Designed miniproteins, single chains, continued (2). Designs and how they scored, part 106

Each design is a single chain, and the fold is of that chain. pLDDT is the mean over its residues in the fold that is shown.

## One batch from the design tools (miniprotein)

Design m7680
Fold by ESMFold2-Fast:
Parts: structure tokens; C-alpha cells; sequence
Structure m7680 (fold): chain A 88 residues (1-88)
């Protein structure tokens, strides 16, 4: 899933302190999720993660990344959810 891969890469960038790269990747994840018609709840979580990365707020990126992983697991994307959790 391209959205989940972009989110994983974004949270990994944030974990390294590369908030500019994290924001770029999370904004790309948001654009891809919107193009695919993902629910507003999912779009909202990705947008909040991107805004947190733009502020350099690592704790908020982790919190929203975890919520994204939880929602993906609920949708049956277990491998993608686990990949994001490992990146946090």
C-alpha cells in the first residue's frame, strides 16, 4: 500500500530528526490517500502527522503515526501497520 509506505518513511525521517523530509513524505501520503478516496478520518490523521512534522513535534508524529497504524490494522493491513509501528 503506497500510502502506508509513505507514512512509514515519513515517521522514520522524523525519528532521525529530519522533520523537513518527514513533512514532505507525510504530505505526499496525504495527497495519495486523497486521490484514492480514503476516509476523512484517515486523511485527518495523516494531515495532523504532517503538521506535527512541520512543527518539529516528534511526540505528536509518533502519536498520529500510531493512530494511523491502528486504523490500518482495523482495515486488515496488518503488515503495513506493523511496519509503521517498527518505524516509530
Amino acid sequence: MKVAELVRRGVEAASRGDFARAAELLRRALEEAWRRGEPLSFLGLINRAAEAAERGDKDAVVRYGRSIADLLEEKGFTEESEAIRRAL
Scores: mean pLDDT 87

Design m7681
Fold by ESMFold2-Fast:
Structure m7681 (fold): chain A 86 residues (1-86)
Amino acid sequence: MESTIESMIEIAEKRGMKELAEKLREALEKKDIAEIAEVRAKAIFNDEEAGEIARRMVSAPPEEALALERELREKYAEKVAELAAK
């Protein structure tokens, strides 16, 4: 979880969104992880549905969270591959 949010902060910094990166760090300290996940997914995938899936992942039990993660990766596979860049 933390590693994923750290990656989000890194992406925001690389995109020149320093203020957004700092805001994400503050929200993490306040445990607003669901809000962070929703906003980040919506911004990255440019899709409100991606945000809803991300929010559900944070609140779901582990088995359901893994299924939602797989759904997100399959549905947005092209965008995920673009961001992976390796």
Scores: mean pLDDT 67

Design m7682
Fold by ESMFold2-Fast:
Structure m7682 (fold): chain A 77 residues (1-77)
Amino acid sequence: SVDDVPDEKIEALAIDLGKLAGLDVTGLKFSPEELEQLRALIERGLQAQAAKDEAAAQQAVDDMVALIKRVLEKQSK
């Protein structure tokens, strides 16, 4: 369950995804609300992958990257 994953691991996963997307995520911090949004998107992506819904899985990844971009913009990058 994604709920069993510590916030620090969710943050690390988001930072890794941001780096893979070509974003400068150095020093990026997430609020508890943003971490919960990331958890929901990760769970949605895992459910889509289990259902073999490639379009829904890609949309979940796109939504995660969009959230990371919004957090960066909010933190002046």
Scores: mean pLDDT 81

Design m7683
Fold by ESMFold2-Fast:
Structure m7683 (fold): chain A 116 residues (1-116)
Amino acid sequence: SRAKELIRRLFDALAAGRPLSPEEREEVIRLMQEALGLSPEEAAAVLDGMLARADPRNTQPLPAEVQRLINEFEIFAAAVVEDLSLDELRELARSFGFSDETIEELVERYERFKSS
């Protein structure tokens, strides 16, 4: 799927320390909005936070809220890439200490994503 390709390209960019193209950036932001129910500004902050964390020269701490959203996106991204079931996603999110409310919100978004 296009989403799997975008996620792979994002993580390849993060691993290589390379920038995304403007088109890839916009597509990833839209994916983050769909995945987490974020505003465009929140999705951009998550993406910029991930890119900042991937730069070993950047020692600035991320805001706690941005860090939480990055963690939620990384769990969603893993589920998409690995084709996880809804129950496997619940177990993965639970293992990372997410609340039951956050887990069910992620599962609902993932189910809608898989049906689209």
Scores: mean pLDDT 83

Design m7684
Fold by ESMFold2-Fast:
Structure m7684 (fold): chain A 87 residues (1-87)
Amino acid sequence: SSEIEKLENSLASLDLSLLSKIVTELLEEGYDPAEIVKTLIDLLSPRFHKFLENLFIGSGLVTREEIEKAKVNEKIKKKILEILKSL
């Protein structure tokens, strides 16, 4: 499907600068930081998981326990996909 192919291409070209922009936009829209990181971990390649955990935990935005208890948020997932499609 062309939509999945577009997403895979966007994710394959995803650098840390682009990831930081996505995170900033989601935080500015008022989404829960624990749900943001949980949803990004669900959507993105394992190679980004350590960076995301260190970013959110290291900045004091969330604890590891809050990430483990958080649920993937379908609205956050849709917003990430919309941002990636706009690139």
Scores: mean pLDDT 76

Design m7685
Fold by ESMFold2-Fast:
Structure m7685 (fold): chain A 89 residues (1-89)
Amino acid sequence: SEEEELLALPPEERAEKLVEELELKLKALLEEAEKTKDPEEALKKLEELEENVKKLAEKMLEAGYPEEIVKKLEERMFKLIEEAKEKIE
């Protein structure tokens, strides 16, 4: 999978790519919510992304990624998701 391919990258490079991918997903999700007028569905998807971030962080720690890189990534991703939730709510 694309996720498995990303795991082969250096920790810092992988973290930046994951943030970029999340930003694109959030932008598309917000645009869809505005067009469809279905903010409830968008909020459910954002909650699913939060759970996926937690699982990703756990997997990265288990794989031996530096804790400081994983924590910084998790914080950045949660901040982006929270900002997207505020725009919908």
Scores: mean pLDDT 78

Design m7686
Fold by ESMFold2-Fast:
Structure m7686 (fold): chain A 73 residues (1-73)
Amino acid sequence: MEDEAFDAYQKAKELLENHKSPEDVERSIEYAERAKELARRVAEEDPSLGEAMERVIRGMEELIEEGKKKLKE
């Protein structure tokens, strides 16, 4: 699960950084939301990873807001 959270995190960042269309931004947001869900679960199950998961959650929240700004009219 931890590895899945980081994989989703990396994919979200890559999709936003290299976006070619609004669809890429939308997919980036979807991966970011998935990463946040997984990171919260990991932090609840293993408090020793809490700080690392909080960084993932924060980064994904920032990415989601940036993506929403790009899609917002």
Scores: mean pLDDT 78

Design m7687
Fold by ESMFold2-Fast:
Parts: structure tokens; C-alpha cells; sequence
Structure m7687 (fold): chain A 98 residues (1-98)
């Protein structure tokens, strides 16, 4: 049942945001709604679950990054880029100029 699985995934995401990032339910729902409106909900959930596997500090930092980007009114493209870069090393391998 796809609709029930989507609702379950949304509720699990809200629970993780409340438990690990210390968000209120209202804050968690507002973040998910804003990301859904930008078409980024699934990208956020994927990165969030990867951050959760790394530990609570990475989870909390990712949530704070997304909160800051949404508060700044950043575009969907900017938010997606930052989500994809979050789990990358801060020292990207400099391209050896060939």
C-alpha cells in the first residue's frame, strides 16, 4: 500500500526530527512541507537517513543547514546542491590538472 507507506515514512521522518534534532512537531512538519513544495522531500529524507547512520551530530547539522537555507529563502537548486554536498569531504580532491 503505497499511500500508507508514504504516510509512515513521513511520520518516521517527523519522529527522527523531534527525537534527534529536538524539533517540535510543528517545526518538523513545516520543514517537510517547505521541502515538499520545492520537490526536495525525498532528497532530504535520503540525506537525513545517511546522516542518521553517521551519528546524531551529522543528523543535527544537516537539519540545521536545511533550516537556515529555508529561512534564507534559497532556491530548490541551491538547497539540493547543499544537501548533496553535505556528506562530501570538506576538502574536495583538487582536480589534478591533466
Amino acid sequence: DVALNEQRLREETIQLLMEVANLSREEAEAILQALEEKGLLRDFQNQLFLAYARGPEDFQALVQLVKDLLAAGESAEVILKKLNEYLSPNLPREPVKV
Scores: mean pLDDT 76

Design m7688
Fold by ESMFold2-Fast:
Structure m7688 (fold): chain A 63 residues (1-63)
Amino acid sequence: EEEIRQVVIDTLRELGLPEEAERLKASDLTPEQLVNEAITILMERGELEKAKELLSKVIQLKG
């Protein structure tokens, strides 16, 4: 669970979205809610490839 949270936060920071990363880090969202929120943010930014990459990493961590 913490690994999923870390991957989400790190992905947003690497993409130059530190404000979104800090907002999600401070939230009480579950790991699944964090992933959904991050994917929504990336999709709104037009970062479709990065959203797909994040989802793939999360699936690997859950397997």
Scores: mean pLDDT 78

Design m7689
Fold by ESMFold2-Fast:
Structure m7689 (fold): chain A 55 residues (1-55)
Amino acid sequence: MRNENLIQEGKELVKQGMELIDKGDALNDINMINRGIGIVLRGIGLLFEAESKEI
Protein backbone atom coordinates (compact mmCIF):
# COMPACT_ATOMS: atom_id res chain seq x y z
CA MET A 1 0.00 0.00 0.00
CA ARG A 2 1.12 3.58 -0.58
CA ASN A 3 2.45 5.65 2.36
CA GLU A 4 -0.36 8.17 1.70
CA ASN A 5 -2.94 5.48 2.54
CA LEU A 6 -1.16 4.63 5.80
CA ILE A 7 -0.96 8.32 6.77
CA GLN A 8 -4.66 8.93 6.02
CA GLU A 9 -5.75 5.74 7.81
CA GLY A 10 -3.53 6.54 10.81
CA LYS A 11 -4.86 10.10 11.06
CA GLU A 12 -8.46 8.86 10.85
CA LEU A 13 -7.90 6.24 13.58
CA VAL A 14 -6.35 8.88 15.87
CA LYS A 15 -9.40 11.13 15.32
CA GLN A 16 -11.85 8.26 15.93
CA GLY A 17 -9.99 7.15 19.06
CA MET A 18 -9.87 10.69 20.47
CA GLU A 19 -13.62 11.12 19.85
CA LEU A 20 -14.28 7.83 21.66
CA ILE A 21 -12.10 8.95 24.61
CA ASP A 22 -14.03 12.24 24.81
CA LYS A 23 -17.38 10.40 24.74
CA GLY A 24 -16.19 7.90 27.35
CA ASP A 25 -14.98 10.72 29.61
CA ALA A 26 -18.37 12.47 29.32
CA LEU A 27 -20.14 9.19 30.22
CA ASN A 28 -17.59 8.16 32.92
CA ASP A 29 -17.10 4.92 30.96
CA ILE A 30 -13.55 3.69 31.59
CA ASN A 31 -13.96 0.79 29.13
CA MET A 32 -14.86 3.22 26.33
CA ILE A 33 -11.88 5.43 27.23
CA ASN A 34 -9.56 2.39 27.12
CA ARG A 35 -10.98 1.37 23.72
CA GLY A 36 -10.34 4.89 22.42
CA ILE A 37 -6.75 4.82 23.69
CA GLY A 38 -6.19 1.51 21.86
CA ILE A 39 -7.49 3.00 18.60
CA VAL A 40 -5.24 6.08 19.01
CA LEU A 41 -2.20 3.84 19.59
CA ARG A 42 -3.01 1.83 16.45
CA GLY A 43 -3.31 5.07 14.46
CA ILE A 44 0.05 6.30 15.78
CA GLY A 45 1.57 2.93 14.83
CA LEU A 46 0.38 3.34 11.22
CA LEU A 47 1.84 6.86 11.07
CA PHE A 48 5.24 5.57 12.28
CA GLU A 49 5.05 2.71 9.75
CA ALA A 50 4.44 5.25 6.95
CA GLU A 51 7.45 7.31 8.14
CA SER A 52 9.70 4.20 8.24
CA LYS A 53 8.84 3.43 4.59
CA GLU A 54 10.00 6.94 3.58
CA ILE A 55 13.48 6.19 4.91
Scores: mean pLDDT 79

Design m7690
Fold by ESMFold2-Fast:
Structure m7690 (fold): chain A 64 residues (1-64)
Amino acid sequence: ALEKEELLKLPPKEFVVAVGQKLLGKPLPPAVVEEILKATGGNKTQIELYIALHLDQLKKLANE
C-alpha cells in the first residue's frame, strides 16, 4: 500500500530512512542518510528526487 500522506508527515531524517527502506528493501547506512539530508537541505521533494536519481548507487551502498 502507498502511504504517501503518512510518509510526508515524517521529519526529514525519518523520511529519508523510510523512503530508502521502501525503495531499496534495506536501511541506508547512517553516513549516506546524513549526505542526503545535507545535499537536499531536508526538503522532502528534493529527498525523493535525490534517491530516484541515485537509486543504483544507493542500492550498491545498501548491499555493501
Scores: mean pLDDT 75

Design m7691
Fold by ESMFold2-Fast:
Order: structure tokens, then C-alpha cells, then sequence
Structure m7691 (fold): chain A 81 residues (1-81)
């Protein structure tokens, strides 16, 4: 994958995770993922910086989801049942 393709894929995943976190009631973690994604969208950033921020957003979402799952909430990429 090119850096552009990888960044786009990670950004899409981060959006999915954000939506699931919001639906699950984890608004603070969803807000963190959103803030990182907005920073990554800044056109002044290098591709390396965007990729790093996209990865950070995914890690934040992963951690929040692990906590939510411990409370009985399904893990992503959750297919809406």
C-alpha cells in the first residue's frame, strides 16, 4: 500500500470506530479519535505525520473498545446487528 492508501484506510477505520464508540456511549474516547482524525486532515502536515496520527486514533479506539468490551459491549468492526 502507498502511504496515501494506508492513511485513507486507517482514517476510514478510525471513523468507523468513532461511530461505534459514540453509539456505545463512550463519547470521550470517540471525541479523542475525532480530534486525532481532524489533526491528521490538516493539509500542512507531512504524510508521515498524518499516518502517525491515524495510527494513534486507531490505538485510542482499540483501547476504548477493549474497556467497553469488558463491560459487555461487542468489539469492532461491529456489524450492526
Amino acid sequence: LSPEELSALLREAAREWQAILEAAGHAEEAARVRALALRAADPALSEEERLRLDREALEVAREAFAEARAKGIPSPPARTP
Scores: mean pLDDT 68

Design m7692
Fold by ESMFold2-Fast:
Structure m7692 (fold): chain A 79 residues (1-79)
Amino acid sequence: HMEEELEKLREKLEKNPSLTEEQIEVYLLMEELYLLAQAGASAEELSKYLKEKYNIDVKGESVGEVFTNYVLELLKKEK
């Protein structure tokens, strides 16, 4: 499920000539974490996912804070 959503997003982002490859990878990572959180993933589960798939060692408590700040910024834009 999530892999299909990320591949669709990648194809959409790659069609945008204004986005660099680095920006595309950042958007994909943020969307991946967002989709996992929407599916009910905890901060600890997100931490394990980052370690497993990207070999990134981030503590669960730190992942939750970063994600919360991202969501708050989105909510501010939506009024």
Scores: mean pLDDT 66

Design m7693
Fold by ESMFold2-Fast:
Structure m7693 (fold): chain A 73 residues (1-73)
Amino acid sequence: KEALENIILAVEEGMKLSGGKLPDVSATWTDSRTGDVIKITIKNGEVELEAEGSISQEEIEETKEKLKEIIKK
């Protein structure tokens, strides 16, 4: 999903720009085409990801795993 890919890219760039550390973040992404809503919270190196709409549980888990790996770097 485009929204999930954009979240991954944003987190990855944030990690690189901050020297491997992201500040605390809370964000909501809304896909205007599908109505899907994705909420992401990153705090103290922990990632929480919620989605509502057509995004599958498998896609959420896959994205969460990728985000955890990016944050570990």
Scores: mean pLDDT 70

Design m7694
Fold by ESMFold2-Fast:
Structure m7694 (fold): chain A 58 residues (1-58)
Amino acid sequence: MEDTVGKALLDAAEAELKGENPEEARQRAIDVLQKHLGLDRETAERAVRTVVNHLKEK
């Protein structure tokens, strides 16, 4: 899988589920979306929040 964005989002969701430095993982995912998709910070933050919440759902 070559999707760096997808990997960063999964890592952020897992960090939040584990309760281990989830803020750092979230910031990294936001940065990855900005760099790879050319999103502004606000759009990237909203996208990360939406996708991470979806990935955390059981």
Scores: mean pLDDT 76

Design m7695
Fold by ESMFold2-Fast:
Structure m7695 (fold): chain A 62 residues (1-62)
Amino acid sequence: SKEKKKKIEEAFKKLGVDYEKEYTPAEIRSLLESQGIIVDPAKLPKKKMKVSEWIEYLSKIL
């Protein structure tokens, strides 16, 4: 998933996300879908996470 991880990192870089902020699953899904990355909401955890944690998680499920 190294290629998928890079795609997610580039999407967040383009969006100018705050790496110190915790984002909800709904916020992360909306942000990634705006960049053409489709996320299955059933695969997302119910907790807020920082961008670095989202990148690691999403690289495994996408």
Scores: mean pLDDT 81

Design m7696
Fold by ESMFold2-Fast:
Structure m7696 (fold): chain A 59 residues (1-59)
Amino acid sequence: SAVIRRLIMHDYGLSEAELDALLAALKTQSREELVARLQREFGLSRREAENLVDALEKL
C-alpha cells in the first residue's frame, strides 16, 4: 500500500526509485542474497536488512 511504501522510505532513507529497484530484486534474488546486498549497499545490520525484506514482502 502507499502508506507502507512511505513508511519504509522514511524509516530506511530510501528514494522511490531505490524502493522500486529493491522490489524488483525481491522477485529475482533469494532472501539471503537480498539481505547481504542491503548490508553492503545501505550499511544495514543483518537484523535491519531482514526487517526491510519482511516489510518489502508485504508490498
Scores: mean pLDDT 83

Design m7697
Fold by ESMFold2-Fast:
Structure m7697 (fold): chain A 84 residues (1-84)
Amino acid sequence: TAEEKIKEIEERFKEITKKAEEAKTLDEVMQVAKEHKEAVEEARRIAESLSPEDAERAMKAFEEYSKLAEGAIVRAMNRAARAA
């Protein structure tokens, strides 16, 4: 269902956040950033397959979780850069 797909994407962003927090090297952070980009692209495709009303709600949730993951990646990147 649409709700199941939305939850799967939200959980994917949460996993990306966890991976970013666990990342120790710049290469690991770059890999997590790539996974984030892929999740954003998948989220967009899912939203495009929904009704306009459901797409709007889904995109709002995706933006919120994506921003949390993005913030974690930026923090991880800064930590890795200073550790080098």
Scores: mean pLDDT 82

Design m7698
Fold by ESMFold2-Fast:
Structure m7698 (fold): chain A 92 residues (1-92)
Amino acid sequence: FDLEALAKRTGLSLRTVRAVVNAFERVLEETGRDRITREDLPLFEKELIREGLGTPVAHFAVEVMEEIIERRGEVTREDIPEILEKIGKRFG
């Protein structure tokens, strides 16, 4: 991912973009999977908070993940731009 380009496009700070990407990667590392499922969402929220994201932003990111899971059954790295775009639309 081009984190700087994503930050510019979404209006989010580079710190916020990096926090979401880092939280996602930590969930994959912890689970040993290349995808996040509904059961992993509490861990994802925990990692977002650990990265220093405010509670409203972290909760909204989890809500976006839940919507993707409802539609496709899982979230992959390919979904990160969509997650950031939705966060940017609401908070950026």
Scores: mean pLDDT 85

Design m7699
Fold by ESMFold2-Fast:
Structure m7699 (fold): chain A 65 residues (1-65)
Amino acid sequence: MELGDKSERVRFAQEFFNELFGLPVTGVYDERLRIFVLYFQRENNLEEDGVLDDETFEALKKVVE
């Protein structure tokens, strides 16, 4: 997932960051979400590409679950 994308995956990530940082849940992958994705990728030693890919999403799910 990248800038402008819409999906349940984007909503899941926004809900996660909303709980921690108050990020709005818009359902669209915007610049705000991208900043938090980059931060999350850095914290978890993932590739810092700002893309909500399978590896990044799997890491998010493990933190939530």
Scores: mean pLDDT 74

Design m7700
Fold by ESMFold2-Fast:
Formats: sequence, structure tokens, C-alpha cells
Structure m7700 (fold): chain A 83 residues (1-83)
Amino acid sequence: SSLEELARLEARLREILADEEELERILRRAEEGDEEAIALAAGLALLALREGDEELARRFLRAVARGLGMPEEEVRAAVLRVL
């Protein structure tokens, strides 16, 4: 089920948030334009926003913005609309 896949993805994103080294690795890859890392960073930004961690959310949104060549404000708006 796609809902089960989404639940597994959220669990994986929470594991990444608990791992500083993996978090830094994803940020770097996303900034470099890696499509998978950009998708993960966008999901991590959304989780950080939901948890009220604005500083962490901004780190991920900035990485996504750099990887996509888009303004951070547009990335934030897009991430908030995905859910």
C-alpha cells in the first residue's frame, strides 16, 4: 500500500533526523543537485517544521533551494503545500 510506503518513509526520515552524520551527508548531496537527496531534504524540512524546529527546517530548505536553483521562499511554499 502507498500509505504503508509513506509511513516507512516518515520512519526513515525520523531516523535520519536522529543521525547528525547522515543529516550532514544528505544536506551536502542535496546542495549538489542530487535528486534523491533533494527529495529527502524536502521531506526532512517538512518534518522539522511540524516539530517546530525552524533552524533545522531552514538548513534543509536552503539545501533544496541551492540544489534546484530556486529561491528558498518558493521551496518553503512548495514543501508546505505537499501535505
Scores: mean pLDDT 81

Design m7701
Fold by ESMFold2-Fast:
Structure m7701 (fold): chain A 86 residues (1-86)
Amino acid sequence: MLELLEEPFRLLEEAERIFEEDPSKEGIEQARELVRQAVELAEGLYQRAIDGKASEELIKYLQEKLEEIRKRAKELLERIEEKERE
């Protein structure tokens, strides 16, 4: 279960790295795609826990991690938008 959460965080870290190392149009597009994938994976995991009637503790844990992922994604996307404005 903890291993499933590693992938969304890994994708966000890779998106941040690409944006820092290659802020080209191609690099920005790749970073945006990785952010999208990270959020979708986290949301899917949370939804599966609800649908599967997982424990209340697990659902709360996944909700907290989803909120963390969404916050980091928003912060990175805002930085990308600021960079694109020059």
Scores: mean pLDDT 81

Design m7702
Fold by ESMFold2-Fast:
Structure m7702 (fold): chain A 74 residues (1-74)
Amino acid sequence: MAEEQMEKTARAALNAIEQLLKNGTSVEDAREQARKQAESLRDIGLKMGLSEEQAEAIAKRLLEEAEALIEKAS
């Protein structure tokens, strides 16, 4: 279902950001990747039939979780 696919996609994006941080990516580059992943996730959600509100909420959640990972790595 769309929600399950979106959750899986968000988790994969967060795992990718965490791996970039572990590999020595700068905080600024990690934030830029998080923004790109959030934009991609929102676009995918809209294409899968989520409302604009649902797509924005998922993108915002991804950015919040990514920022928490960046803060822990810093």
Scores: mean pLDDT 81

Design m7703
Fold by ESMFold2-Fast:
Structure m7703 (fold): chain A 85 residues (1-85)
Amino acid sequence: MSPEQQQAQQVIGQFELSLQLFLDTLSRALGDPSVSPEERKKIADEELSYLEQQLQQLSQVASPETVQRFQELLDEGKKMADSMV
């Protein structure tokens, strides 16, 4: 594997883990009444915006299928964030 291919796979894998951790955090927050839903949604919206920007950069090195999969996960995260308010 070339260094460029190794770096691309590492960046893709790191993004996938970050996205999964974020979605897991949102799932837990939906079950936690101790935190304001409005405040949690604002934080979630900021993180989603950041992840969407990172996905746009990944679209230069990742396959269209991989980008589509991550976009679907981001859309699911947006729905979860919307359900918090």
Scores: mean pLDDT 76

Design m7704
Fold by ESMFold2-Fast:
Structure m7704 (fold): chain A 70 residues (1-70)
Amino acid sequence: SALERAVEVLRTVMRASPEQIDEALRAIERGDVARLREVDGELLVPADTPPDEAQRLVLARRLLLLEEEF
């Protein structure tokens, strides 16, 4: 599912902590777009992130927000 894909991207590409993943899942379940965007903001790309990984993080954010909208 799109949710499973978003969680996998958060874990593998964004290297999100279990706490960050849990918070994102709760925001999606509640339909809380504002909280989901806050979690996305907390997962901002570090300055030292390689270009390839930065592109994947941007895609991960889009997938997370799309799951919330549908």
Scores: mean pLDDT 56

Design m7705
Fold by ESMFold2-Fast:
Parts: sequence; C-alpha cells; structure tokens
Structure m7705 (fold): chain A 80 residues (1-80)
Amino acid sequence: SRQEQEEKEIEQAKQFLVDLYRSLQLFREQGEDVDEILRSIGKVLGLPVSKIKEAIRAVEEKDEETVTRLAKLLVQSLRK
C-alpha cells in the first residue's frame, strides 16, 4: 500500500542517517575534514549542510521525532 511504501522509505532514510553518523564518527577519529565531506553529501542529497548536521545531532541524541522529520525531508529531496 501507499502507507506501507512511505513507512519503508522513511525507515530506510532513518537507517541511512544512522549509518552516516557512524561513518562521520570514524572519519573524525581519522582526522578527516568532516565539513568537506558534509558539503559533498549535501550536494548529492540536495540538502543544506545545516539540515544534515541537525539530522546527525538528532541521531546522536536519540531524538526519534527529529530523526523521523529529517528522514521524511530526505525522502522528499531524493524524489526530485
């Protein structure tokens, strides 16, 4: 159904944000330029770096409401 597909896409986007947080933590530990990586990701996803940073903080803080809201925004951005 439409509802099931939307929920699946949102859950996939939430998992992407969790995986992104973990990858960025590893890159920081290796001394990589995380801000440059975030700019590149923002261009690919069609999202401003500020929104990506907000999503990463929400994952770190386990703010489920904010993670879900930004996952929905990510799904909408990728459809264009």
Scores: mean pLDDT 81

Design m7706
Fold by ESMFold2-Fast:
Structure m7706 (fold): chain A 76 residues (1-76)
Amino acid sequence: SPAEIAEQILDLLREGKYLEALSLYKQHESELSLENRLRISQEAGVIDGIHSLKEVLLGEPIPEADRLALEELSKF
């Protein structure tokens, strides 16, 4: 179901599998409710913000592909 797909995308984001999360999102975007798209966007935005802070404060950048995937997912 679309609700199960949304939870799978959120789980992938929480596991740091951003490219897989983006791939699954793109395959099912039209099937996802606006509420679940917003939830995914908000979670990706928070994760992107945390990685941006880690890069600036700790010198711990993530791969560019992962950063771009989070940026794309964070857009509504």
Scores: mean pLDDT 89

Design m7707
Fold by ESMFold2-Fast:
Structure m7707 (fold): chain A 77 residues (1-77)
Amino acid sequence: MDRDLSLGLSLYIFGLNKKNSASTTGDAEKYLKEFEEVGKKAIEGVSPEMRKDVEGITESGVKTLQSIKDFIDENKK
């Protein structure tokens, strides 16, 4: 459990770091989709009982990343 939560948090932070390095909306969209795919694979790799919690974490992460993307997109020149 702690390992899965730590992995999810690490991936979230990694995603934010990648978005900062990319400095473009297009790259941000790419990283968001990559995070989504990794999240789906993580869900497939856990027990059915844990799947609900992993789905919730993945959904929250994706929603947060989408909000960041929207902010970047709105602020783009």
Scores: mean pLDDT 61

Design m7708
Fold by ESMFold2-Fast:
Structure m7708 (fold): chain A 67 residues (1-67)
Amino acid sequence: MDSIEEIVKEAEKEINKIPGVSEEEKKAYVEFLRITLEELNVSEEQKRKIADVLIEGIKFMVELKLA
């Protein structure tokens, strides 16, 4: 399997755990992550770090929306 697909699947699991987000928004976040990782000319290790940062950013934004 492509390493990007593995990273995206793990990110999807984390995004699906976030409360207060619609299914369409979850799909949009997963797609944004996929496109971002596919367009970046960086190492697989850097792509994993970027995915982690993006997931944390999404969680933070959702918490702000629920406040």
Scores: mean pLDDT 77

Design m7709
Fold by ESMFold2-Fast:
Structure m7709 (fold): chain A 113 residues (1-113)
Amino acid sequence: SDEEKFLEFAEEAIKILEELIDYVRSHPVTAEEAVKLIDEAIKKINELFEKYKPELSPEQRRLAEEFKQNLIDGLNKIKEYIKENKVTDNDFIVKMLESLLESLKSYVEYLKS
């Protein structure tokens, strides 16, 4: 079903963010390395969207585009904050990414209701 494909996309996009969080939590990163990892996550999310796009209905594609844009906008805001402040506190980077993750999980739960 088209609804199932949108949820699969959203869950795989969330997994990319979870894998980024797990990596940063387990590996001390510089601000420059954190920025690079976020850029790689954004690239993976865009590639994931292109993979799912042909299997989505027009309505599901709109929802997937909105979900993707919210996730990428959130990641870009975190990336810019890290760059501007030369953030060295890995726990703080993890906290910012976890806040984005919780917002996206809440959005997916809302769409299921």
Scores: mean pLDDT 87

Design m7710
Fold by ESMFold2-Fast:
Structure m7710 (fold): chain A 98 residues (1-98)
Amino acid sequence: EEIEKLFKKYDKDGDGKLSAEEFYELMKNTYNGEKYAIEIFKLLDTDGSGEIDYEEFKKNYNKFIAAVLYPELFNLKDKNGDGKVSLEEFKAFAESLK
C-alpha cells in the first residue's frame, strides 16, 4: 500500500515503470539520494533494463530503504566527493543500460 502509493507518485506516465528521470526525482526527496542515485538504481534494476518496474521496486523495497538510510551496508560510495550525482549524469548512466 505505502510502496504502491510511493511508486505511483513518481510513475508520472502510469506505465508501471520508473524511468531514469522519475527515479531521480524520487532520490532527490531522500536523504543522500542524489549522492547514491546510480548505486541504488543498480541495486533495484536487477535485469539491467535501465528502468525499474513496480514488481522490482516492491520486491526490493526493503533493500531500497536500507540503502537510503544506511548506504555503508551496501558499499555505496561518493565517487566525486562533492556529494551529488546530477540528473544529466544519472540519465547518461541509465541510457547506457538500454
Scores: mean pLDDT 71

Design m7711
Fold by ESMFold2-Fast:
Structure m7711 (fold): chain A 102 residues (1-102)
Amino acid sequence: MMSKEEIEELVEKELEELKKNKEDLEKFAKRMGLLDAYLAGKKSAEEVGKALAELGGGESVTEVKDVSPEALEALKFAIEKAKELLKEEDPEAYEIFEKYSK
């Protein structure tokens, strides 16, 4: 599993690239919001997996039910960092994140 510093650096780099394309940034915000809702127990793994597939993000949805506690903490940290960066750099994308996190 990646360190917290590596996760933060990857999220920052990804966000810089995504800022070049509004549609990609919006999809990123939606994906992070859906994952946040899942981790908060607001949505099931099946619901989140289906929604992520509909967004077409090119990611293979690994079975979330088999996630280790360490991988779960890494996901939480990545989502927290994405949320902070979206709020600071793109308030519109942050609102999309919050909408999908509900």
Scores: mean pLDDT 70

Design m7712
Fold by ESMFold2-Fast:
Structure m7712 (fold): chain A 80 residues (1-80)
Amino acid sequence: MLYGASGTVVSEETGEEYEVEGLVDENGNFKGLARPKSDPSKELPVSGKATKTSDTEAEVEAVSEETGEKLKGTVKLTPI
């Protein structure tokens, strides 16, 4: 089963906030795009791990594929 994921994640290095959207698979693999809240015109491919905390939420630990920056936060899950 596949889930849509959306929410806010924060850079562990800078404290910068990102709006993230993507997909979480049955194995908890996350893949998506992150947009800095300071510059939403910029889109960064991100991938990582999602751990479900409920049927509607997961904790995401992701990395930017371009910069290697680590992003962490809670995302909302929607079945697709």
Scores: mean pLDDT 80

Design m7713
Fold by ESMFold2-Fast:
Structure m7713 (fold): chain A 91 residues (1-91)
Amino acid sequence: MREAEFTVPSLADDGTPIETKVRIVATEKEVIVTAEVKYKPLSEEELKEIEKALASLPGAKSAKVEQKGDTLIITVTYDAEAVKELADALL
């Protein structure tokens, strides 16, 4: 198992700089990516739409999106082979 944590600077819808905290946990079969970002309150319908979009990404096995107050928590589980193909293209 390999684990990494880092922060990624990003922009909100209005161009305000925000920080996204990203955690990656890699196992032999799966790569789990968790992102936590400050975002505006979203409806349950919007959260489900984001989950469906993320779950439809190439190599994604599942996606879960939760909002706790003004914090959006996104968890996406990827197939390790799909992530390896991407990593091999970058290395």
Scores: mean pLDDT 72

Design m7714
Fold by ESMFold2-Fast:
Structure m7714 (fold): chain A 94 residues (1-94)
Amino acid sequence: SAADAALDAAIEAARRLAELGARASPEVAAQARAVAAGLDAARAGGADAVAAIREGIAELRRLAAREEAVREELLAGADEIEALVDRAEALAAA
């Protein structure tokens, strides 16, 4: 489905952010991996996973804001993940 495709894109974005985050801090990388795992669980049919995913993205932004050298890239990655989650929810509701 289109919603599943949006979740798959969000998972890929979170995994890319984890790789970028690994160069900045272990905490950012671990949080991005946790978001990817939550998205993977939602993709498998976890209907109430979205609130936990959004909390995970908020924590990812909080951690990213502490990283001076790559902050803009990390925050842009978090924004991309959230936009894809928003799209997946909208498509699933349609």
Scores: mean pLDDT 83

